# Designed miniproteins, single chains, continued (5): the designs that were tried, part 42

Each design is a single chain, and the fold is of that chain. pLDDT is the mean over its residues in the fold that is shown.

## One batch from the design tools (miniprotein)

Design m17538
Fold by ESMFold2-Fast:
Structure m17538 (fold): chain A 75 residues (1-75)
Amino acid sequence: SAARSQRLLEVLRLLGEAWRLIEEAKKSKDPEAQRLAEEAEEHLRKGLEALRRHDLDTATEHVRRAIELAREAIE
């Protein structure tokens, strides 16, 4: 459906933002930032797993959490 296609595009957009932020966070030499980046990567992994199961709601929740953690790591 058109609504499902729009939701999928939104998840893909958030996924791209999460990857960009995680890559930026991983440039930090701060051990706390590295830990937060690792937690963000784990949430991104869970989001991708949910996407493979066509669970867009769970995928969105995990990808948003990954973005939040990566932003915290960047300061």
Scores: mean pLDDT 87

Design m17539
Fold by ESMFold2-Fast:
Structure m17539 (fold): chain A 58 residues (1-58)
Amino acid sequence: MEEAKEILEKLLDEGKTIGEAVDEAYRHLMDMGYSREEAIEAVKKALEELKEKVEKQL
């Protein structure tokens, strides 16, 4: 589920907070036809991967 990572990264780059980005990512994924459970799992995995990228940029 590459889409969750791309959505979160885009929203964070736009200056949204983590909470705002997560909420919008859930909305986008469900609008794309993903189930609530799939959206939650995808966002969790995307956050773990983005955490490593953010730590390397800081």
Scores: mean pLDDT 74

Design m17540
Fold by ESMFold2-Fast:
Structure m17540 (fold): chain A 90 residues (1-90)
Amino acid sequence: SSALEYLKPLEEALEYAEKEGNEEGVKLSRQALELTKQGLGTSDVKLLQQAKEVTQELLKRAEKEKNEELVKLSTESLKAIEEAIKKLTS
């Protein structure tokens, strides 16, 4: 199974934040993407847990800003990270 499928929602969230000029959204999305890439590449659950925490902060910020599209994309990213954690811990 391709690890790239877990990265797609995170890449979409980053692309959306960049397109909208959301500087903090870009920072959090990029951090979550890099932590997820490293965690998947090294099978490191701690890095994936850190990616989850960063993605939760992105979601919380998107909700405060009433950015419905970023809420959707960060929710999809969070689900992808949680599925990756489950697969590595099973």
Scores: mean pLDDT 86

Design m17541
Fold by ESMFold2-Fast:
Structure m17541 (fold): chain A 61 residues (1-61)
Amino acid sequence: SVVEEVQRLLEQMREAVRAGDRERLLRLLEEISGLLPQLSPEEAARVQAEASRLIDEALAS
């Protein structure tokens, strides 16, 4: 499902943050953004919140 695909991409974003791989992080964010229209508004909001948190974590280092 799209939800499972997005969760997989979020897991990869977490790995990219740990590795300091900002280029990979940006590519994964782009992929997630392309899938957001296929999610419910509630699901999209939760995914956007988590992605934003991960971006903030990467920028804090």
Scores: mean pLDDT 85

Design m17542
Fold by ESMFold2-Fast:
Structure m17542 (fold): chain A 68 residues (1-68)
Amino acid sequence: KEKEEKLRKLILRLIGLELRKIGLEFELELLEPFRDDPEVAKKIEELEKEIKELEKEIEEIRKEIEEL
């Protein structure tokens, strides 16, 4: 069924986004102790923004799965 294929594709995409988010969160955690450095603080801000964007994509995919 087309519904099963769509679900499989959405799950694979979700896994990919979750893995990317985990990687960025790990990098953020490693940089957190150095937040007092302006260059590091800027990098942390960029990572936080990227994580936020990934969270939005993940929520959209989860909503799409629920609507199936």
Scores: mean pLDDT 83

Design m17543
Fold by ESMFold2-Fast:
Structure m17543 (fold): chain A 67 residues (1-67)
Amino acid sequence: TDAAVDAVLARGSELVARARELGEEVAKQVGELVMKAVQAAASGDLATAEAYLAQAERLVEEAEKRQ
């Protein structure tokens, strides 16, 4: 649904913004995962969308911990 896509975009935008402060490679990987999450949500596959968002979140958290 549009509401699910909007929620993924809001969460993904926050993750991409955080990733951009951590480096180009992290920003690229997070951006790719967020794009896949949006595509999954648009297709109604909410489990796959949540899995991609969880992967993006993990990448951001791991990069933040290594500082």
Scores: mean pLDDT 84

Design m17544
Fold by ESMFold2-Fast:
Structure m17544 (fold): chain A 110 residues (1-110)
Amino acid sequence: SAAERARLLAEARALAKQGAIAYGQGKYEEARELAEKALELLSQLPPDDPEALRVRAVAYRVLGDALYGQGKYEEAAKAYEEAARLAEAAGDAVLAAQNRANAEAARAAA
């Protein structure tokens, strides 16, 4: 339903935001868990839903940031590459370019 879609999107956005805050506080495992939970909620929506694509891109970026903070650089690079792909699919070229740059930085750190 439209109400269920709106609820899932709102909850996933809130989790991704909390994950970004946790990352900023150096709470990398908490940030990772929050991002993974956001992605689990979004898995209930169609893969090509434009708004879900945007929220998935943000959640994968938070996941990449958390993995980078943990020193898991190759895993972080893969999360950032997925964030870039999803951002591109959502029409957000700026977010896509930022996440490609983050993936390159993570691979260089590995």
Scores: mean pLDDT 91

Design m17545
Fold by ESMFold2-Fast:
Structure m17545 (fold): chain A 55 residues (1-55)
Amino acid sequence: SPELQKDVELLNKAYEALQAGDLETARRYLEQLLKSPIPEVRALAQLLLEALEQE
């Protein structure tokens, strides 16, 4: 679906930011993913945000 493809792109950008240590950019993309209509996408975004809250 178009929504899934957009979410996959946002998730990829979030992962890229996390790998680069750009936590601010990663948080922005993950916050957008938390508003996804797809439960699996929201769950992944939540797990990644929890990882960011960790040191």
Scores: mean pLDDT 81

Design m17546
Fold by ESMFold2-Fast:
Structure m17546 (fold): chain A 95 residues (1-95)
Amino acid sequence: SVQELIEEARELLERAREALEKGDIEEALRLLEEALRLLEEAIAQASEEDLPEIRELLEELKELAMEVLRKAETLEQILRAIALILRAIGLLLDL
């Protein structure tokens, strides 16, 4: 389900945050890429289930994550982006 994919992405982002706090940038990036893949799967399922509002929110979250990855030059910037995405996912799951 869309909810299960979003929950799995949230868990991967939480682990990515922990990896960054420990200085393991390579592991954090790997986990972030896996979370983005799950968000893409959630977007596809939301489209199949005719959930346009959830699909649009997930697409915006994916674009935000990709933009930060492309522009972030410091560990602190990546960490802040992960925190923001986690908060947005939490709000989406409460809908």
Scores: mean pLDDT 76

Design m17547
Fold by ESMFold2-Fast:
Structure m17547 (fold): chain A 59 residues (1-59)
Amino acid sequence: EEEVIEFLRKHYGLSEEEARRVVEMDDAERDAFLREKGLSPSAIALVRRAIRHARGEGL
């Protein structure tokens, strides 16, 4: 999870608080939030994959 938080802060200019909230959001809320921040669909998919990997949800 910390790697995803750092990735969001470094590459998309999110604060630590915003990045932590993104990790805690459900998929629908997260997709909407990142789209509002101007992330492309491929960037949103990358973030989703990184969060699932960090949580050990790599099914």
Scores: mean pLDDT 75

Design m17548
Fold by ESMFold2-Fast:
Structure m17548 (fold): chain A 74 residues (1-74)
Amino acid sequence: SMEEKEKQLENIYKNLLSIYKITYERALAAGLSPEKAREIAKQKVEDTAKMLAELTGNRDIVEEALKKMFEEVG
């Protein structure tokens, strides 16, 4: 259903956003610049999204969640 798709999208979005934030914070704590930390965090969530899309077969939902996450972080 559309409601199940929306719930799945929201769950993936929250997980990707969490991975982004944790990766970004860890990179900053390690002494990297904010610019480099953003690049590393972005790459990490892109790699995670690709793996998740392959494992689930739900590429469209994963891509929508990834797009929403990038809109949130700027």
Scores: mean pLDDT 88

Design m17549
Fold by ESMFold2-Fast:
Structure m17549 (fold): chain A 60 residues (1-60)
Amino acid sequence: SDLELKILHLLAEKGKATAKEIAEELGVSQSTVSRTLRKLEKKGVVKRDKKSGTYSLSNL
């Protein structure tokens, strides 16, 4: 989706970000961003650091 592409682009530029930071940058609700990040994590395209709560692109 359009939101998925925007999130991936943002993570590529910043290296890592929290759901809150992504929501603030894109002007979208944190709940919507969190749900989209969960879908991307299930697809294996992003990873979450359990200690910091930050998301980053998966190594390919």
Scores: mean pLDDT 82

Design m17550
Fold by ESMFold2-Fast:
Structure m17550 (fold): chain A 69 residues (1-69)
Amino acid sequence: AQAEADAIGDRHLPVVKLLNKIRNGEISDEEAAEFLGISVEEVKRIRKALKEDNFGELGRILQRVLDRR
C-alpha cells in the first residue's frame, strides 16, 4: 500500500477536516502545506482568512489550490 498506517487519518483527511485542524492549531503550517500540496505561504494566508472569518478569501485560496491539483 502507498498509504502509511500512522498517517492514514491525517493524510487522507477531506479538505474541510484539514481546515478545521488548521483553525484549531492541531496541525503545523508545514504539515498542512504537505497535505494540501501548496506552499507554507499559502497555508499562512488560509490561517489568516480563517482567523478573520473571511470565508470569501478562504474560498478563493482553496479554489486556486483545487484548480492546480
Scores: mean pLDDT 68

Design m17551
Fold by ESMFold2-Fast:
Structure m17551 (fold): chain A 65 residues (1-65)
Amino acid sequence: SPQQKVEEARRLVEKGKEYMEKGDYEKALETFQKAIEVAQEAFNSGLPILAEAYRLKKEAEEKLK
């Protein structure tokens, strides 16, 4: 269901944030990308978590420069 996909994407965002706090920016980037993909499967219900995951992915990319 779209609700289960939203929950999955939220769990991935939290995991990515944990990697950011540990300085594992490459793992964070991969995890946020997966969250984006899962959130897209939730259609309109996934838009808020998709936006957050995309923003956090950009932060991880910036840390790798």
Scores: mean pLDDT 86

Design m17552
Fold by ESMFold2-Fast:
Structure m17552 (fold): chain A 80 residues (1-80)
Amino acid sequence: MEIERLERAVRLLEEARRAIEAGDYESAARLLIEAARELGQEVLESLEEITELIREHAEEVAEGLRRAAEMARAKIEALR
């Protein structure tokens, strides 16, 4: 179901943001790839770009992930 997929993506994005804030960029990259699989192929390129830049732009990436999670939560709420 689409709602469950979006909920998993939000959880993964939030975990990735926390990993970035903790300095664990390897775990953050893995979590971003998992989130991309849940969100679908159309967003994969954007998440791959974020993953590639994660070490250089940790603060910007964390902010972007927070916004992405908020947008995904809004979509879940609209579908409920």
Scores: mean pLDDT 67

Design m17553
Fold by ESMFold2-Fast:
Structure m17553 (fold): chain A 84 residues (1-84)
Amino acid sequence: SEKELLKEAMKEIRKVAPDMSPVTMIHVHYNLQKAIDAAKAGDEEKAKKAIENLAEYLKRRGFPEETVKKITEIVEKAVKKAKA
């Protein structure tokens, strides 16, 4: 289910960035859900835009490039699972 995919991905993201603020976590959760929903609907462009928007947001918040990359990889895995 989408809820289980969201829960799993958020758990992995918390391991990568344990000190992430609640506000940042809300933005991560929002874009992750948007990407999963778009993937389920077959809208690959919308899913990609949600991932790109999340990456830009995290970079603006001062997250290291490596951390942003790991978070986007987790979101991409959730998107692939949602398509299957």
Scores: mean pLDDT 86

Design m17554
Fold by ESMFold2-Fast:
Structure m17554 (fold): chain A 70 residues (1-70)
Amino acid sequence: RAAALITEGARHLAQGAEAAKAGDLEAAIAHYDRAIAAYDAAIAAGEHAEEAAVLRDSARAAKAALEAEL
């Protein structure tokens, strides 16, 4: 279900942000990658695709900002 994939993505995005704040950059990047994958799967499912695309772009931006700290 796209709704479940969006929820999974949001969970990983939040966990990635917390890992980044804790200085665990490897864990943060892994969570952001999982969030992006979940949102991509939601887009592919064809349900809530526009919402999932916006959330995917947010996850990509968070990952890029974190990678800039490396």
Scores: mean pLDDT 79

Design m17555
Fold by ESMFold2-Fast:
Structure m17555 (fold): chain A 71 residues (1-71)
Amino acid sequence: SHMERLEAEVLTALALMDYAIAKKSKNKEFLKEVLERLEKTLAEARSMGFDEQAAVLEKAIEELKKQIEKL
């Protein structure tokens, strides 16, 4: 549906903005909070079949996990 697609696009954009800020952070607690938000947004994108958005979120999650492991 049109509204579900727009909602998923907005949530994905907001999650990716959080991720962009997180990439500069060394605060492990903050990074874990951003990771949780990204994972929730990924689950929603997957449930709606938004494969392109899901792929972008999956890459962001993997990179953020690697960043957390290095701290």
Scores: mean pLDDT 80

Design m17556
Fold by ESMFold2-Fast:
Structure m17556 (fold): chain A 74 residues (1-74)
Amino acid sequence: MKEAEELAQEGELYFEKKEYEKAIEKYEEAIKLYLEAGDKRSAGRALFKLAEVYEKMGKKEEAEKYKKLAEELF
């Protein structure tokens, strides 16, 4: 799904720039679209990326939550 892939790529770009709040927003949008499309594998990958963003922010509880959600989708 092109739109969800573009949003995930924007999330990666913001993550590389250390703009973590914008990275979260883009990954959350991508995850929503992947799940609506039934693409659990891509949603799981985006959830792992979201968890990595929260780890970089020092938000360990949120990171663990999203990591577990990602593991459920594989």
Scores: mean pLDDT 84

Design m17557
Fold by ESMFold2-Fast:
Structure m17557 (fold): chain A 74 residues (1-74)
Amino acid sequence: SEGEKLLEELHKEVGEFQERLAEALAAGDYAKALALLDELLKKLEEALKKVPESEAIKKLLEEAKELKKELEKK
């Protein structure tokens, strides 16, 4: 289905974002980390519009939002 293909592609993209985010955080590059989180949040919100019942996307979105709040406090 379209939703299954979207989730497969999103899972790959999220993995790539998580790797880049981890590298930025390890380097102390919070500006880059925030930019990456903004891109990830936009992708997750668009994906959730297409698959609104996806608990996996909802959990990733909440985790990304919480991390962004923590980084904005720094």
Scores: mean pLDDT 79

Design m17558
Fold by ESMFold2-Fast:
Structure m17558 (fold): chain A 70 residues (1-70)
Amino acid sequence: SLDEVLRREAPAWIAAAKEIIDELENTPLTKSQRAALLSAAYLYIAMAEQADPEGAAEVRKRLEEVEKKL
């Protein structure tokens, strides 16, 4: 079922979002590169939220703090 696929894939999506956050914090990026990475990270979080709402919320909170500093 789709629910089983979402549960299996959610850890990978959370990991991908965390990697993007690390890149946003630690890499010199253009404004366009930052916008693209922010969009990608929010998408991964949204996909993971259906199977892992707590993990998604924690990563979203970290991303929002990083976004405020960009």
Scores: mean pLDDT 86

Design m17559
Fold by ESMFold2-Fast:
Structure m17559 (fold): chain A 66 residues (1-66)
Amino acid sequence: VTPEEAAAAFKKFDKDGDGKLTREEAIEALQSLGFSREEAEAAVDRFEVDGLLSGGQFGGAAASLN
């Protein structure tokens, strides 16, 4: 997964354009990039702040999964 692919997935799942994903949206976004649910949940749990992920936090989660 490239940083550009992660950024595209973030924008696709950020439906209201507020620059944040919920935990569930972030898990679905990572699964859309080809990661398993278990990998996505572990990465989101590592990078989430108060149940939300910014673009940078989501990018970090995707990068941590390779």
Scores: mean pLDDT 79

Design m17560
Fold by ESMFold2-Fast:
Formats: sequence, C-alpha cells, structure tokens
Structure m17560 (fold): chain A 64 residues (1-64)
Amino acid sequence: MTDEEERAQIKAWAEELIELAEKGQLSPRVGEYARKALEAADNGDLVTAQAYLIQAALEISLEK
C-alpha cells in the first residue's frame, strides 16, 4: 500500500467518525480524535493519524 492509499483510507475512516459524532451517534470526544487524525493525515503524519484513530476506537469501546 502506498502512503497516498493509506492516507486516503485514514481520511475516509476519520470522516465517517466525524459524521457519526456530528449526528450524535458517537461522543464529541470521538469526533475530536477523528478530526486530529484527519489533520495529521493531511500533514503526511500517518503514524500520528493512526494513533488518533486508535484513540477514537478505544473511546467508542468505553462508551458501550
């Protein structure tokens, strides 16, 4: 997988989480982590972007 393919996938996942948080289906905290992941991916920092997506996923698990 290229860095551009990885970035596109991270951005797609982050955008989905942001949308769900905006609709009230996930907490604002999940949306915050997803937005940070999107920002990191846009800056080419895929490691940081992945870390924020992991934090968002962990936050979702704690809400259930």
Scores: mean pLDDT 80

Design m17561
Fold by ESMFold2-Fast:
Structure m17561 (fold): chain A 85 residues (1-85)
Amino acid sequence: MKEKARELALEGAKAAGEGDYEKAIELLEKALELDPENAETWAALGYVYKKMGDYEKAIKYYEKAVELDPSNEEAKKLLEKLKKE
């Protein structure tokens, strides 16, 4: 179950890197259905929504990622930037 979620999250991250944000969202949402506590998947959705210009959704997903993994300094920095800028 968790391995399948990680596979979907990696495929989603790859799609996002290629600029296919719709495919990235579909894959990352499926990954969250299988493993909703995976902070990396929440952060990846935050990244995708930020790239699409949906900063409100990006903030929401990054907040969840930081709640699940407070040691993720990258997600914390992105949250501060999105909230202050």
Scores: mean pLDDT 82

Design m17562
Fold by ESMFold2-Fast:
Structure m17562 (fold): chain A 72 residues (1-72)
Amino acid sequence: EEIERRVAELERRAKEYVEQAKKLSDQMNKLIEEAKKNPEKYREKALKYSQQALEAMDEAGRAVGEARRLRA
């Protein structure tokens, strides 16, 4: 079942990207305390993590889309 194996690989990849995005979001939340002392530095870090999280989510979406197309 080559298609099923490929779909499983894509689903696993998507889960990995989702987990990565969650970890980045957790890091951003931890920066809230830093915002009290240096809001500018917090903003720069938040933007960087936000961009990385969006990229990870985009990759997850692409993998899910590919898996769905393979089953079509």
Scores: mean pLDDT 76

Design m17563
Fold by ESMFold2-Fast:
Structure m17563 (fold): chain A 63 residues (1-63)
Amino acid sequence: ELKKQIEEELKRIKAEGERASRLMDEFNKLKKNYSKDPVGTKKKIDELNKELRAEAEREAARR
C-alpha cells in the first residue's frame, strides 16, 4: 500500500520535470524505509507534497 503510493508519487514528480529531481531522491529513500518506519514515512511524504505545492506556486508567481 504505502510502497504503491510512493511509486505513484515518483512517477508524478518525474513527469513534472527535472527541477523536482531532489524530491525524487527523497521519495526513493522513503521507498527503501517504508517497511521500517511506516508512520514516519507517511509524515515525510506529506512534507514532500507540501514542497511540491510550494514549487508549483513559485512557478505560477514567475509567470
Scores: mean pLDDT 68

Design m17564
Fold by ESMFold2-Fast:
Structure m17564 (fold): chain A 69 residues (1-69)
Amino acid sequence: AREEAGRLAAEAAEAAAAGDGEGAYRLLSEAAGLDPSPEFVRLLEEAVRALLAGDYEGAARYAREAARL
């Protein structure tokens, strides 16, 4: 579960960096479902807030931080 959640968070970071907000959101949502740990989910929530603000670079950064946990 943790390995798969981390992989999805890393893929979400790549999608966000490529400007694919819909793909990034889908991957972040799936990752949160696989690892509901508070620290991981908090970083995914920050990534989603960045996407909603149009900050794709910030979203990619938060998603990468989540993948490192």
Scores: mean pLDDT 82

Design m17565
Fold by ESMFold2-Fast:
Structure m17565 (fold): chain A 60 residues (1-60)
Amino acid sequence: MTQAQLDQAMVDIISQEYGVSRDQARQILDEIRQAAAEGDPASQKELDRLTQKAKQKLEE
């Protein structure tokens, strides 16, 4: 499994859950990643949740 496949799956999940375009979902994912890297616990938890869902979707 590649990082690109995980990124695409996470973007799809954000797009579906938030009701936004893929371009907007990618921006949201980048913002979550930046906040998580800065030590925000809520963003770290959300990034982990999205990663777990993306792995599940790609296993399907």
Scores: mean pLDDT 81

Design m17566
Fold by ESMFold2-Fast:
Structure m17566 (fold): chain A 85 residues (1-85)
Amino acid sequence: PSQETIDEEVKLALLEIKLAIAENTAYRALRHGDRQLLAEVAEDLRRIIEELEKFIKESTSPEIVKDAKKMLERARELLARIEAA
């Protein structure tokens, strides 16, 4: 792969780690009714969504974009669940 492709894969991997942390934190906060932590993770999710949307628009790799779109749907679904709680 080109350096550009490797850089995109690394950036997406870092976003995946951020999303996984947010998912774990949200699940714990929902279980314990921690409204303050839910507000904080909702803010983190909005930031992750913005970064993923920008990444999708700027990425040149169809396969990487496909993976990023799946992550975007996960983040949006989780944010909607938090906002409904």
Scores: mean pLDDT 86

Design m17567
Fold by ESMFold2-Fast:
Structure m17567 (fold): chain A 60 residues (1-60)
Amino acid sequence: SKETDELLKYIQEKYDELSKIDEKKASEIAAEGIELFLKGASVEEVKKEIDKKAKEALEK
């Protein structure tokens, strides 16, 4: 679906940014986002969680 495509693109973009700093953490955040979506979270909820985890990782 269009929403799934937009979410996957967003996850990929965040992964690309974070993997330059911490590839393992980037992979964990991406996997957690996908799992959350598969458990029925909205696209907006998944993006918010990814943004929160990404911000925490970048503030090292």
Scores: mean pLDDT 81

Design m17568
Fold by ESMFold2-Fast:
Structure m17568 (fold): chain A 90 residues (1-90)
Amino acid sequence: RPAPSTEAQSAIIRAAKAAMNGDVDAAIQYLREAAKLGELPLATRAAVSAALMSGNFEVADAIIAAAKELGMTDEELEAVRQRVLDDLFG
């Protein structure tokens, strides 16, 4: 798979950083920007992993809910869940 565009990478990094810092509003804003760039699953994975690694469980839940509202399917959410487990334990 080709790497995300520079703009998409920026949105993904900012979403993860906001999630790590417990900033739900900023995390969701950057998740929406990544969604516009076609990288919603990758941004969701990065932000959820960052939130969980930082102990921000409420932020992780909010990001998953926002991703579903932004059009992620149950199949895509399950794929993100598996990748997050790989990020935490692989």
Scores: mean pLDDT 82

Design m17570
Fold by ESMFold2-Fast:
Structure m17570 (fold): chain A 74 residues (1-74)
Amino acid sequence: SMMEEAERLREEARELEEEGLKALKAGDTQTASDLFARAAELLREAGRAAGYESPNERAAIDFLERAAAIARSS
């Protein structure tokens, strides 16, 4: 179902965010940037699958996109 697909995409985005934070802590800003950007894309896909995007999900996407841009600029 769309609801199950959306939850799966959110879980995958969470895993990518955790990997991105680990990469950032290790000083691998290029890998961190890629992982944060991919996590944001999965959350957008989850919103499309659900037909709805919560304020918290919108904030998470915005955070991840900014984190990716900052990591890439570092």
Scores: mean pLDDT 86

Design m17571
Fold by ESMFold2-Fast:
Structure m17571 (fold): chain A 85 residues (1-85)
Amino acid sequence: SGRERFLKAIEVAADAAALVRAGASAEEAARAALEKAEELGLSPEDIRFAGNLLRLEAEAERLDGREETAERLERAAEMLLEAAE
């Protein structure tokens, strides 16, 4: 159902954000997110939603003064959005 895919997209974004916050590169986080999205059967629209959630996570990190973490989250988000085209 749409609700199930919505929750899975949130999980993909949350896991990717956690990887970045733990010190992973944007490329590592984006790769893990895309692999999990494929395993979960997420559509390009669902992946785009996950990418936009990562942008919100980046805004939160910038507000907390963690600019480097915010930059990696923004890069991971961009990689998800590009893959969703």
Scores: mean pLDDT 89

Design m17572
Fold by ESMFold2-Fast:
Structure m17572 (fold): chain A 70 residues (1-70)
Amino acid sequence: MEEELERVQKELEENQKRYDDTLSRLAKAASDPSASKEEIQQLYAEYQTLKKEIDDLNKRVEELKARLAA
């Protein structure tokens, strides 16, 4: 149980870092008139995927913490 929580928390931390990096890149690309439409679309797709993964991992962390606290 605790080992699973540690693994999920590590994965969440890694996905949060990737999410922040992707958001930063997307914001810069969106404000850059020289950025390609394809680049913006790829970054947006990556952002949406990471957001869903983070939401799923956050729910998993909450469930595991609840089980450990019970």
Scores: mean pLDDT 80

Design m17573
Fold by ESMFold2-Fast:
Structure m17573 (fold): chain A 66 residues (1-66)
Amino acid sequence: MTKEELLEKAKELEKGAEDTKEQTKKAVEYYKSDPEIAKKIEEQGKGLVKGLLDEAKKLKAEAEAL
């Protein structure tokens, strides 16, 4: 993969993380009447966001090493 391809992929992952964060927030808000479900949604969403951001950071570091 070229440096440009790695950076583009990293940006896509960062946008995916932002979208996931917003959708998770809305879902948690929607399920406020069911605290156990809301908590599970929040925890899963946080995990997904972290994974996407960590992968984006790795791709950026890889691109800079080229």
Scores: mean pLDDT 83

Design m17574
Fold by ESMFold2-Fast:
Structure m17574 (fold): chain A 66 residues (1-66)
Amino acid sequence: DFGEEAVKGAEDAIKKAQEYIEEGDLELAEIFLEKAEKLAEVAEKNGLTEEAKKLKEKVKELKKKI
C-alpha cells in the first residue's frame, strides 16, 4: 500500500529531521522535512487524509525551529 509506505517514510524522515535539529544541522533537517512533506502528500492522495494532516502539522512545527 503506497499510502501506508508513505506514512511510514514520512514518520522516519521526521525522526531524522528532529535528530538533525538537535545536532544543529539545520540544512539536513530542512531536506528531511521536505521529504516528509512530499511523502505526506503521497499519503493524502492515497486516501490517508487524517494521517497526512497530522504529518504535515508535525513538519510545520519542526520548520519553526529551523
Scores: mean pLDDT 86

Design m17575
Fold by ESMFold2-Fast:
Structure m17575 (fold): chain A 90 residues (1-90)
Amino acid sequence: MEELKKQVEEGIKRARELLDKGEYDLAIETAEGILKMYPDNAEAHILLAEAYLKKGDYEKAVEYAERAMQIDPNNPRAKELLEKAKKLLE
C-alpha cells in the first residue's frame, strides 16, 4: 500500500515535470498509466485535462476536468481547468 502510493506520487511528479517541459504526449502517457491502476485518481485527471488543454484538445480537457470535479469537488485546479477549457470551446 505505501509502495503503491509512492509510485503514484512519483508518477504525478514526473507527469508535471513533463508538462512543464512541453512534453505533453509523454505527460499524457504517464497520467494514463496512473489511471489504468487508479481510475479515480483526481490528480491524474487534472494532469490529463491540463495536457490536453495545452495541446488544444479542448473537448478532452473538459472531459478529464469534469471527471476530476466528480472525484474531488473541492479541487480548485479542476474547476479552473474546466472553466478555461469550456471558454476556449466558444
Scores: mean pLDDT 84

